# Designed miniproteins, single chains, continued (5): the designs that were tried, part 103

Each design is a single chain, and the fold is of that chain. pLDDT is the mean over its residues in the fold that is shown.

## One batch from the design tools (miniprotein)

Design m19567
Fold by ESMFold2-Fast:
Structure m19567 (fold): chain A 89 residues (1-89)
Amino acid sequence: DFLERLKAAKSPEEVARIYAEKMYELIKTPGIPAEEARELQERLSVEAITHATGASREQVLNPELLSEEQRAKLAELDRLVREEMEKLA
């Protein structure tokens, strides 16, 4: 379970790995309609960002509401996710 793994994560690196693995599974799964894949990706992204930054769902959906600290954590998460995705490719 993606959400259970996120809740058990103890570091931004673990959050990034969990998210990257789930995204890789989604990308490699044949037959998912593009709209469904997009909606699922959006939901997974919001959950991962919320967990990594401590931001609310509303703040994640409206980036202008993020604090400087939350924006810095989001940038770090984005970097870590890119690194983990590169390892899976």
Scores: mean pLDDT 79

Design m19568
Fold by ESMFold2-Fast:
Structure m19568 (fold): chain A 65 residues (1-65)
Amino acid sequence: SLEEEQRKKRKELFINTVKELAKKYNLSEEDIKELIDFVNQLFEEDKPLSEIYREVLKKIEEKKK
């Protein structure tokens, strides 16, 4: 459906944003993979987008230390 297509596009865009932030903060390849897996998990759990964004950004901040 259109809604499923939009959610898939939002996930892909957010994963790209996460990769860009990870490069900016010099995170390891393993950390990047963990963050992408976490994004995929949260989207599959059908969590609200605001919660997904919040939790992922929090994890990035924790890794940035």
Scores: mean pLDDT 82

Design m19569
Fold by ESMFold2-Fast:
Structure m19569 (fold): chain A 107 residues (1-107)
Amino acid sequence: MIKKVSELKVGEEYAATIEEGLLTQKFLEKNLGAKVGDKLIFTIKEINPENVFIGTDNGKEVIVFTPLADIEFKAIEKADGTVVPLTEEQIKLLKLYGIAATKIEKV
């Protein structure tokens, strides 16, 4: 499990557990076909400390991507293990609004 931004590497693939926060459960379901607890699969393009924050909110470790330009969003992994590639429209929404996620792990 990744605990610090300094543990992230450019060109490596990661998964993080989607949390409700920046995007509501209704927004996630309607626009991404995702639920809280699904995994977001992504690759780091560039590491900028202003774009990636790993911290705590109410005792939970959270990651926030702001801005999202340095992250390549690839797919959503569902609770049943189904991996669904993100559309260009869904990637644009994630770059515009950001996403809250926890439990970052290398794929």
Scores: mean pLDDT 72

Design m19570
Fold by ESMFold2-Fast:
Structure m19570 (fold): chain A 83 residues (1-83)
Amino acid sequence: LQRSVDLVVSYQRSLGLSDIVVNTRPGLQGLYDQVQFSFDNNRPLLVVPTRGDDQLRQNTLDFLRQLSSQTGRSVSFRFLDVS
């Protein structure tokens, strides 16, 4: 996990982006709250999957799709494959 966090921090720094919201160890509710914050504040969200959690990835995509459908908005996000 720490190696993945360091990689994400390095990537964020390389982009000169201090406003990326990084969820490196999410519970689903915490992740959803951060996604909602990104939508409301028009900030990109960078999500690092922990231990190849496909369900977390799928749930995040479903939630983003639902928000885009309801609001007509989109937010930029990325999953980093750190394995």
Scores: mean pLDDT 54

Design m19571
Fold by ESMFold2-Fast:
Structure m19571 (fold): chain A 62 residues (1-62)
Amino acid sequence: PPITSPLTGEVFNTQEEAIARVEEAIKSRTDREITEPLSSEEAFDLWVEQSVEELLRQVAES
C-alpha cells in the first residue's frame, strides 16, 4: 500500500522506499553515513515519529 510522508507529502509505494528516505534524511541532517541500512518496522516507526514532530514544529512556526 502507498505510504504518504507526513513531513513532505511524498508518496511511497512500499515501506522499503520510506525507510530509504529516512536513511537519506538522517544522512543529510547529520552529514554522516549510516553504517547499517534501516530495513525494519522499528526504523519506519522512528521515521514516522520524527517526521510528525518536525511537521508539528513547522506548523507552530508558521
Scores: mean pLDDT 58

Design m19572
Fold by ESMFold2-Fast:
Structure m19572 (fold): chain A 77 residues (1-77)
Amino acid sequence: MVDDLIQQGQQHSQQAADALLRGDNSTAAQHLQQSRDHYQQALDLARQQGDTQSVQRVQQSQDDSRQLVRDASDISS
């Protein structure tokens, strides 16, 4: 459940990065929103379960995804 949501967040962040590299800003924005929604769901679920380790994993994956998107945006200039 939490891991599935993290994977979906990662997948959408990768799709957003790929779209940015192609200059497709509208597709990138859509995937960024989907990535955020999946990470938010993962974080909420982990917090509801009281699973501090899962909360940390979600936060780390989200930070990694944000870095991936920033790097793609910088390359795309």
Scores: mean pLDDT 86

Design m19573
Fold by ESMFold2-Fast:
Structure m19573 (fold): chain A 87 residues (1-87)
Amino acid sequence: SMAYKEEAIKELEELREKFLKEAEELLKQETDPNKRKKIEKAVESMEKYVEEVKEQILKAKSKEEIDRHLSLAKAVIEGAIKDMKEL
């Protein structure tokens, strides 16, 4: 249903916001230009990735497909936050 897709996209947007807040806080404290560049690239990659996942959710034909896309996205975004913090 569209309501199920909307709720999944809402969760995805909340994960994107969490990533962006973590990136913003790291950039406030980071003086190393190489680490700053890596964080900036991570933000660009994340924005592109989230838009691709939204399209996948909108095109999904079942709740199971929506759940798989969202579950994978959660793991990817959480991993990206961890990697960014360990730079």
Scores: mean pLDDT 90

Design m19574
Fold by ESMFold2-Fast:
Structure m19574 (fold): chain A 74 residues (1-74)
Amino acid sequence: MPSQEEMTQGALELIEILAPHLSDAQLERVIEWIFREADEAGLDVDAIAEALKKAFPELDAVIDRARARYLASR
């Protein structure tokens, strides 16, 4: 099971690699998947969302939509 730090770092690295190659809609689905995986692992989804917004301020709206979708679907 990944730690909070491992999941946060993995999310940051994954989004850095994928952001130049994916549309906002595709990134939203990837980030939603990350939030779902983190929640299933018992980790702090809000802390991951905050870290992603800090690292990728241009994706702030995408991250907020992904979080809203994740919350609505659980």
Scores: mean pLDDT 84

Design m19575
Fold by ESMFold2-Fast:
Structure m19575 (fold): chain A 95 residues (1-95)
Amino acid sequence: SLAEEILEFIKELRAENAKTKIPDELSRKIQILLNTAALLAKEKKDFEKAKEFLEVARKAWELAREGRYEEALEVATKPAEEAEELGRKYAEELE
């Protein structure tokens, strides 16, 4: 299913983020994006939004891996804030 495909990509990028030597702040923002993308794909079936957050996380990770930390932060910061707020809202609806 599309959900399983998105969750597998999230799992792969989550593993790469965990083992890649990048600044903690960037790693945390990438993790937030991936956590909300997983929630959207699994619980809400909002595959379009899940893919958007996944692609932002991937782009930020690729920039960070290249040492382009300022650009990675610029790409990730606002989307990570939106992802954290959305994840919190959906967690409240599921409780």
Scores: mean pLDDT 85

Design m19576
Fold by ESMFold2-Fast:
Structure m19576 (fold): chain A 83 residues (1-83)
Amino acid sequence: DKKKVDIIARSLEGLAETLKDIDPEAAQLAREYAEKARNAKSFEEAWKIVKELGKELDKYNSTTVANLFTAAVLRAIGDILDE
């Protein structure tokens, strides 16, 4: 569903915007993954992109970045379930 892909992409875009004030490099990474998610052909592909971003952000060893990523993921899941 294109709408579910759009919800995921918007959630990652929001994460990138929040991270700009905290970690510009993590923000850039989140933005790149948001673009990848926006171009995903399926919900499964977009979700795989989310998982890849999570692994990349884990390398930062930042509790703040990890918490913001988790919040973005939970928001996306909530928005998808409200469809």
Scores: mean pLDDT 84

Design m19577
Fold by ESMFold2-Fast:
Structure m19577 (fold): chain A 107 residues (1-107)
Amino acid sequence: EEIERLLASDDPLDVAVAAILAGIEGKVRQLTLALEKLKDYPIVQAAAIAAYMYSRYKSLVAWATAALGTPLTKEQLKELIEAVNEKDPEKRFEKIRSLAEKLLAQE
């Protein structure tokens, strides 16, 4: 519900947050829709895909493969992993929003 609300937004920050959340939650349909809306924001797209890969596979090899194919910096990947591993949904949302804002500023 929260992801669908954010996806309906005209604010690219809301769509970026939706993409990363959909990646973390393994919601492939919502992730695909968000990536299409974010076609002009390749850094944010890379972050959402990296979140999906890390969240789903948890293996160092799968994570490293996703990371090596991304334009994300080591610092951005660390912030993304911290957000994926945050157990409190509200704090996770705040971490994702902060990261998405930084990534959009680099586009």
Scores: mean pLDDT 78

Design m19578
Fold by ESMFold2-Fast:
Parts: structure tokens; sequence; C-alpha cells
Structure m19578 (fold): chain A 64 residues (1-64)
């Protein structure tokens, strides 16, 4: 589950992780997600998660 991966691997809180997951599944870019001021507080995590999801179609790697 994408939202659970965002919570466990990137530390994004559950309601924001669900919102980010929905936007990522809809094909939105990291820039689109970071227009949300609540998601922008997790900008490095969002950027890494979106990059991994676009490259692999899933999130399994912990951020570095």
Amino acid sequence: DLAEALQRLYGIPAPLAERAAALMRAGHTAADLLRDPELAQYAPAIAEAVAEYRATGRIVRRPR
C-alpha cells in the first residue's frame, strides 16, 4: 500500500500520506504535491518518494 509505505519509510503522517498517495497514483508530480503547504513540510521525503514511485511503480526503499 502506497500510503503505508509513505508513513513507514518516509515518516509522513497518515492523513498526509493518504493524500500524497492519492495524488501520486493520479500521476501528479512532486512539484504538484509540494503546492500543498501541509505536504511541503515533508518536501525532501515527498521528492524522494515521487522519484522512486515514478521509476519503479512502488515505494520499498528507505530515504537517504
Scores: mean pLDDT 78

Design m19579
Fold by ESMFold2-Fast:
Structure m19579 (fold): chain A 89 residues (1-89)
Amino acid sequence: MKPLSKEVEELAVELFQAMASGDLEKAREYARKLMEKLGLTPEQVAELAKRFLAGDDSGLSLLALRIAEVMDDPALKEVREEIEKIRSK
């Protein structure tokens, strides 16, 4: 896998902090910026998030999982529901 850039790491920290504070609007803003910097579509984010759930512990797959949790996109609905089931246990 390609290593994450410093800019992507900084945006990931902002995303995680916004999620931890419950600021969903800021979390979605940082998630969009991360998708733009990584060149990922919602469908590609869903695929990477599914890889993380299957045991891929890469930073990119973890980041895709976090993006999928906050983005209000129909392409991410199924993976978001799966993440919510795991978090509720």
Scores: mean pLDDT 77

Design m19580
Fold by ESMFold2-Fast:
Structure m19580 (fold): chain A 125 residues (1-125)
Amino acid sequence: APPVSLTESGGGTFPVGGSVTLTSTVSGVDISSKDLYWLQQRPGEPMVLLGSIDAGDPSKRWVDPRYQGRLTLSVDVANQQVYAHLSNLELSDTATYYFGLAEKGGDSSSRIVHFGEGTQVTVVE
C-alpha cells in the first residue's frame, strides 16, 4: 500500500487583523472515509483541538467556541484537501498548526492516526 502523507501549506508571517488559509493535502488514503482535526500548539503549551470535520459529510463539523466566527473548516474531497481559514488574526494565534487524520465514528473516543508535519503561523503588529 502507498504510504499515507499529509502535506501542509499556507503558513508564514501575517499582520494582526489579517487572515490565513492553511491547506492540508492527503495522499495514500481516501479522505471521504476519515475525520480531520485541526490542532494548535503555542510555544511552551500543549496541543489544543480547534476544530473537526467529517470529510464524507462536511455538515458534521465542530469549532472551538473561542474561535467561532473566526475559524472556518472546509474540504475538497476531489483534490483530497482540507482547509482551515482563520480571520481577524490576533498575536495569540502565533502557533504551529497541525492537521490530524482519524477514523470515522469515534464520538468522544476518536483517535488521530496520522499527523501532518505542522505549519508555523506568526502574527505581528
Scores: mean pLDDT 83

Design m19581
Fold by ESMFold2-Fast:
Structure m19581 (fold): chain A 100 residues (1-100)
Amino acid sequence: MSLEELKKEVIKIVEELTKKLLEIAKDNPAVAEQIKKLSEETIKKIEEAKSAEEIRKIVGDFFSGLLKLSSKLSASARQQAIEEISKANEKIDKLIKEAE
């Protein structure tokens, strides 16, 4: 996998995860806005990344940020968010290992 293909696939997963998290956080507009902003900043960083290792670090920071934001949600919404974040992390980890 080329670096450009890796970026495209990782950005797609970040966008799909963000859409799911915005639906989960729909009853908390302040958290939803923070998730959207964090996602936009993360996509920009991925586009500027120069290696698969740099993408791994950017994605790690993104998931850490999402977990902190999820702590502000109801217990049920937080559990759903953690499950979706975990699934996205597994998909991205596989892509990065394939690119390394």
Scores: mean pLDDT 88

Design m19582
Fold by ESMFold2-Fast:
Structure m19582 (fold): chain A 90 residues (1-90)
Amino acid sequence: SHELLIQLISIEIQVVGVSANVMIAKSLLEKGKKEKALEMLDIAFQDIDITLEQLDEIEKKHPELAEKLAKLRAKLEALKKEGEELRKKI
């Protein structure tokens, strides 16, 4: 449906936003702004968790999309791992 297409596009935009926040956190950490970097990582982690839950709900309603949703989930898990590695440096 058109609603499903809009929902998937919205999720792809959310993934881009998470990626941007992780990149900003990395830049802040390189500049020694540890507290601000941690704040950006916390926002990214919250958005990852929310987006993963949205992916789970879409998959329950549309199991035919499992492969496409798995690719988005893999991107979010990779961003979470990168964020966790950055957090360890703080």
Scores: mean pLDDT 89

Design m19583
Fold by ESMFold2-Fast:
Structure m19583 (fold): chain A 72 residues (1-72)
Amino acid sequence: ANEITAKMLEGAATVARAAGREEEAERLEQLSKDARNGKLTPEEAGKRALELGEEAGLPAVRDAARGLIQFG
């Protein structure tokens, strides 16, 4: 039910890993799994990704997360 949300979070994790932010990438991958399994709603997953993107200083992750919150 959350394929788009999960794929966006996987993309954000790839960007974080490419930037050398492995811990943040792993957290985004976990959010993707939790969203895919229905453990988190798209809105909740987006809010957690937004917090992570802001804490880590990753604007692309932050902006993607804001989009998920708006459309979740």
Scores: mean pLDDT 77

Design m19584
Fold by ESMFold2-Fast:
Structure m19584 (fold): chain A 96 residues (1-96)
Amino acid sequence: SPAEEIAKVFVEAAKKLAATTDEEERIKIDEEFAKKLKEIVEKHKLSPEELKKLFEELLMKVLNLSPEELEALLAQFSEFSEEEALAFLKELVEKL
């Protein structure tokens, strides 16, 4: 399913980000993640709304969040620096 493919790509990217301290490698991981995500979107003909819904459902499942907690997390993410977002992803991968 597209949800399973997105989850796999997300987890693989997060593990690679957790394992690296090199900025150039981080950029390459981000680019590879974006490319793989685009391939999934094109393969399954996902709309932006469907993609957003699948990411929200993935975050709720992985973090065991309510819809209200998800909205709070997404609001917090918009305020995160790149380093804070990376640290959060590293902690998330260790809990998976």
Scores: mean pLDDT 71

Design m19585
Fold by ESMFold2-Fast:
Structure m19585 (fold): chain A 75 residues (1-75)
Amino acid sequence: DKEDAAGERGREAMAYAYMARKGVSKEELLKNPDKYAREAMKELNERIKDADFDKQAEISREFAELYKKGKAALE
């Protein structure tokens, strides 16, 4: 099913929040959201690969916060 957490909206929200932390403007993100979503998710996945179990848990909590903030900004 197409839920926010598993759907494209969830991916966009996380990408928006993550890229906004790097200084990418909302206007720039909206020009090519798929590109920034892929870049953000790639970087986040790379961080997870380099992290031990405890750090992966911390990153997962960070993802949840980014998702919440990004979703609010996009909706």
Scores: mean pLDDT 65

Design m19586
Fold by ESMFold2-Fast:
Structure m19586 (fold): chain A 107 residues (1-107)
Amino acid sequence: MQELREIAAELLKKAVDTVDKLYGDNPIVKEAVKEVKELAKKILEAKTVEELEKLKKEFEERFKEILEKAKASGDKKVEEVVEDLYNFVMSVLDSLIENAKKLEEKE
């Protein structure tokens, strides 16, 4: 499980570094980047599937506020970037949780 968490955290860091370089001048994008960086750190500290599922739920709740701010901004580019980042992060978390569950069933 540690290797899967390290891969997931690295993928998230690479994605947010790219987003920050291209769109980080926008304060909503900066807030989204900060939230994903905190999630990547917490993934490395998580030891169980239950902890990963809790992190996913907490991330969804926090990131929904950022998505609402992006939509309210009227900036279509900011909205698209924040939504794309959200979808990518959720996909990485879903893959991590699913693979971690398979490892627990074999151990």
Scores: mean pLDDT 83

Design m19587
Fold by ESMFold2-Fast:
Structure m19587 (fold): chain A 68 residues (1-68)
Amino acid sequence: SKEEEIVERAVETGLILIKHLGYSREEARKVVRFVIDYLGKKYGLSEEEIERVFEEAMRRLDEILKAE
């Protein structure tokens, strides 16, 4: 789905920022939000769908970061 593609791209972006570029979680969260807003508008997602995608991306990112 379009939502799943956006989530995957956003999670990958967040991981690169944190693991390779030294971003804090909060700094990465801001970039992830910009990516999701951009892609969500491009794919025609509603504001509610964009928020849902953002929550899911941050949840997956947090799970990966906790897994060591």
Scores: mean pLDDT 87

Design m19588
Fold by ESMFold2-Fast:
Order: C-alpha cells, then sequence, then structure tokens
Structure m19588 (fold): chain A 84 residues (1-84)
C-alpha cells in the first residue's frame, strides 16, 4: 500500500538486522507481504524506543485492518506483544 511504502521510506535509516529478522517471522507466521511485515517490525521496535510518531501507528493499523481484516491484525498484535 502507498501508506506502508511511505512509512518504510520515512524510517529506512532505523532498519536493523533485528527488525529484518522480526519481519521474516511475520511473513512465515501470518503470510504478510514483505513490505507490510517490515513496516510492522520497524514500527514495533521504534514504538519500544519512543521514536515512532503516534499518527504513523494509526495509519499503519488502519492500512492493516483494511487489507487483512481485524482478526488477523489482532493475531499479529498478540504475537508481537509476546515478543516482549
Amino acid sequence: SPQIKRLLEKYKDKITPEIEALADELVREFGLDRDTALAMALYYHLFLKGEAEPIDATHLFLALVIEYGPELVQRVSVFLARKL
């Protein structure tokens, strides 16, 4: 989606091997496309560090709900919460 590509470009300098590894896990577990998985992993790591903007969180979750539906978004959120 255009919103996902915009977020990846905005935060590209924050993409680390740990973020890429988490994105690979999301692709395997949920069948997300690589850009969406990378954006989720990137946002999760930036949120933990307080570097992500709250409006970007809203845009990301809205894009996920529109594309994948609310049930999958809930499952991904629970999976990410368990990584803490």
Scores: mean pLDDT 78

Design m19589
Fold by ESMFold2-Fast:
Structure m19589 (fold): chain A 79 residues (1-79)
Amino acid sequence: MMPEETIERMDRILKALAAGARSVREVAELAGVSERTARRFLRGIASGEGLRKYEEWTGRKIPEEQREALIAAARRVLE
């Protein structure tokens, strides 16, 4: 099961993407994590698996339009 700390890190990374972060480094700086950690979370978001796990564990539903935008943003940041 996803630990509370992992949920908090995911929440910060999702907020960084929503704020318009353009690079792995910028996501890491805004979320207060290492670039390695940011890259791992971004890969999970880009695959959709990380968002599914996040919803399952928090009970929070991400609207489909927001989900698509987050996946697209994560894919762009990882390029």
Scores: mean pLDDT 81

Design m19590
Fold by ESMFold2-Fast:
Structure m19590 (fold): chain A 88 residues (1-88)
Amino acid sequence: SDEEALRHQKELEETREEFKIAKERLKEKYKNPEAYQQRIDELIEAVGRSAAATYRMLKARAEEGAGVVAELQLEIWLERQQRLLDES
């Protein structure tokens, strides 16, 4: 249906934007890892304990060299946490 097609197009554009932001976040992380980690620690503290366990799991996957997909998944999740905090 037209409604389904429009919703699907919106979801694809949102997914594309999330990947674009995640790639940019990875560039900032590699540019200054210490400053980036400090920002993430502040974000996780602000979001609260429910996010901390998920963060530790995703961070471990990214650090274990599970490939670019695991790194991008962490950055997508972190961006979503930032948006939730900013909109709260």
Scores: mean pLDDT 81

Design m19591
Fold by ESMFold2-Fast:
Structure m19591 (fold): chain A 65 residues (1-65)
Amino acid sequence: SDEEIAKKVAERTGVSLETAKYAVELIKTHPEWSQIELAREIAEKFGISLTAATLTVVEARKLLK
């Protein structure tokens, strides 16, 4: 499920579960967005570093395929 994917992303990256859930949803709803576009949106929304947001996108995409 998307919730289990979000839990795995949070475990792998150290971001909050809420951040990971948002990242999973964003990737699924915007398959055309680049890694940097997704990362910038997440970083801005949650006030985390671009590095942390980028790692979150990378790990979420690995689990989503």
Scores: mean pLDDT 88

Design m19592
Fold by ESMFold2-Fast:
Formats: structure tokens, sequence, C-alpha cells
Structure m19592 (fold): chain A 65 residues (1-65)
């Protein structure tokens, strides 16, 4: 994956969802749960911590189904 740090959180969510092969519903769950957990918005720049959290959450969503 290209570096996601500094990109809008929206772009980071979509890139991580694509990497983990999430469907539309799983991508929406990733976005909702991530925003609630991190206290950020889709327009804010993604930090390295945000990218790590997104990857961990996407992996959990993929495994839980």
Amino acid sequence: LASLVGKPVRDAVLAVAKKYGLDEAETEELERRFLAAMGTSLSEPATAAHVVALKALAERIRRRR
C-alpha cells in the first residue's frame, strides 16, 4: 500500500478496506467503528496510529464474519 499518513481518514479507510478485501457492509462497519473509537472525522489527516488501528480493526472484521 502507498503511505496513508497525511491523507484524509476517508481515503485511509477505503485503502485499508480494499487491502483486506472487505465488502461494502464491512467497509461501512470499519468506518463507523474506527471513527467512534478514535474520536476523529473522515476529513481529518490520518496519523500513523490511525493507520495501525484501521488495519487491526479491518483484520478483526474480516475474521469475525
Scores: mean pLDDT 80

Design m19593
Fold by ESMFold2-Fast:
Structure m19593 (fold): chain A 97 residues (1-97)
Amino acid sequence: DVSNFSELEKVLLLELLTIADSLELDKLTKEDIETFAEERPVLFELRFNKAKSEYPQLSNLTKEEYLKALKKVAPYFNSLSVDERTQLRKELLQELA
């Protein structure tokens, strides 16, 4: 149930789903997110810029604020099974449409 999440948190969860898929990772911990930003800065910046263009909720965030926000929602994301993440994606896309 995604009804208790803010619009920003819903967008950040979709971002984690997208990043996990692109990196082919089963888990995306706070450390994984930080490593992605530090070791793949060009890809992280491309993802951030694309996300800002797609989601008005991210329009005023800096790259640092985006990184911190992803890390904040990461524990919830990593508590979910693969099937629960598939269901979450469907619910978030419906809620943000």
Scores: mean pLDDT 83

Design m19594
Fold by ESMFold2-Fast:
Structure m19594 (fold): chain A 85 residues (1-85)
Amino acid sequence: SGLIEYLKRLMREAGLLPADVPVGSISDEELVDALAEALSRKLGLPPESAREGARAILSGLRDVQSEEERESRLRSLEDLVRDLG
């Protein structure tokens, strides 16, 4: 989805994903792992809780049904990645 691709770009720009790796070559599982690692290290979440949180975030991005919800999720992602970078 466009939101997941946007999250990959935001995380790469914030240094949470490898800068030399194209966004299209980053799997959803690699995205979950990188997001979980950032949540654990920056916010002090236990690794298993961070991984569950990362999976929940990606699941929520897939469940977006409206343009209004999409815009709200996009802003939430920008805030999240800012706090993690």
Scores: mean pLDDT 79

Design m19595
Fold by ESMFold2-Fast:
Structure m19595 (fold): chain A 85 residues (1-85)
Amino acid sequence: RAEELEKDAELAKEEAEKSSGKDKLIYLGSSYGLLGLAYYERGDYKKAAEYFKKAADLYTKAYGKDSPLAQYMQKQAEYYEKLAK
């Protein structure tokens, strides 16, 4: 589970390195979102929250602050921050 998510995150990061502009932000956001899920699967809620926050920031840059995807990632970050307590 977590290993597969980490591998998918690496593939998304490689795609981001080959991309520019908005597409680069989208692939980086996807990579960080997948890392957030991988850390959640490992029980590391603080790291999960950190990576979901990074994904939210990238999707906000790509799609704007009112983006449902950016808002979803931000909600995940806040939820896992509470679980880390």
Scores: mean pLDDT 82

Design m19596
Fold by ESMFold2-Fast:
Parts: structure tokens; C-alpha cells; sequence
Structure m19596 (fold): chain A 87 residues (1-87)
């Protein structure tokens, strides 16, 4: 829940359409759920990387500038790393 809320705040800063925001939050929820069920660090990394790629595609399709996409994905990566440290 707190991870999804933090991502929602980051998306609000990007001024993306509500439909795109909902799709990205769905990807975050699915990624979080899959990571929570996995114990293999390599598989966790692969699940997370796939989620980042799906989010990047959604942002690109919604005309978000590349620099802002990179910044957002970096912040999202930091949030996921915090989540993983919490378990």
C-alpha cells in the first residue's frame, strides 16, 4: 500500500493522463505482489526489471520526455529497493 501511494505521488508530478496513471499503478501492484511471493534474488530482479520496462513503455506512449522518464524510473527503483529492505 505505501509503495503504491508513493508511486502515485510521483506520477502526479509528471502530469500524465489518469488512464496512464491507473495502468502504471496496476503494473506496480502486480510487480509488488510477485516480488512478495518470490525468494530467489535473481527472479526478484527479473520481475522488477520487467515492471520497469512496462512502465517505461506506458510513459513513452503518453509523450513523457525521456529525461523525466529516466528520473521517474530511478526514483521508482529507489522505492522498490526500500520495499525489499523492509521485506
Amino acid sequence: MSLVEKVEELLDELEVPEEAKEKILEVVRKTQEEISKETDPEKIREIFQKGLEEIKKILEENNVPPAKIIEFLQKLNELFQEYLKEK
Scores: mean pLDDT 79

Design m19597
Fold by ESMFold2-Fast:
Structure m19597 (fold): chain A 59 residues (1-59)
Amino acid sequence: MLADALDAIRAADSEEARHAEGARLNQIVNEQVKAGREQEIADVFRSHGAVVTPEDIAL
């Protein structure tokens, strides 16, 4: 789910599409952070080429 949302943002061809996918990603991230899954979120972002730590996810 989180990886799918990141892929959708990368595949988006317009600002409008990226904005919509970004809102969806924020909802998923917020729910996973509340569940204590910051490490899992950081690992997914790293697998997609982002340089992040679990501390960055807990913003």
Scores: mean pLDDT 66

Design m19598
Fold by ESMFold2-Fast:
Structure m19598 (fold): chain A 90 residues (1-90)
Amino acid sequence: DVEAQIERARAIAPAIIAELRANMTAEELRAIVEERRPSITDPSTLEYLDAVARIAEALALSETDPEAGERELERVFEELIEKRVEVAKA
């Protein structure tokens, strides 16, 4: 049930954002992207890695401007959820 998956994603997104901000660094996320990228050729998975890279940059921004970083994290997660909704409608 795609609708249930979208609802779950929206419900947990604030908790994931809070956990990312509390427990992860931009450097750690960049390392994950660099490690995974060479083994991935699927366009959809590469788009997912691009989103993770954007989360890493938002975390880096949070170190100098916490409010701007939080807004960027919220934006990236909302874009991911909206993209999933578009796929579900197709």
Scores: mean pLDDT 71

Design m19599
Fold by ESMFold2-Fast:
Structure m19599 (fold): chain A 89 residues (1-89)
Amino acid sequence: SHMEEIHKKLKELLEKISELQDKVSESIKNGDKETALKYIEEINKKIEELEEFIEKNPEALPKDFREKLLERLKGEKKQNEEIKKKLEE
């Protein structure tokens, strides 16, 4: 169904972001700043894709959950910019 496809897409984007966040953490732990920066850029791109997908499919999530998720994603982008600045020091 259309709703099943929407939920599948949301899950795939969230799982991809989580995988990339783990890769950032591993790269930082290993001192690989260049690889960490590349993964942060990919995370920010996936977050923007997820935000756009949620805005185009508002019926996919209850309003309160949608608003909380969008606020969380905005916060994650800000944290990623802070991490990026620290890695570029």
Scores: mean pLDDT 86

Design m19600
Fold by ESMFold2-Fast:
Structure m19600 (fold): chain A 75 residues (1-75)
Amino acid sequence: SAEVEALRREIERLLAETRKAIADGDIEKAIALMLRAVDLLRRLLDLYPDDEEVRQFALEQMKELLRMMEEILKL
């Protein structure tokens, strides 16, 4: 689905921007971007609850978000 692909790309873009914000020391921006990514992941899962590929993608992105949060907490 083109809509699934668009949501996945937006989530990946938000994670990339979060990594940049962390590298720049802009923690407030990083947290805001992470929250937006979580909201889009929730939307993706709600729209496609029976899609195994969507669930696997969401789990992978959530693990990456958790790793980035751990990096922020160690600053």
Scores: mean pLDDT 87

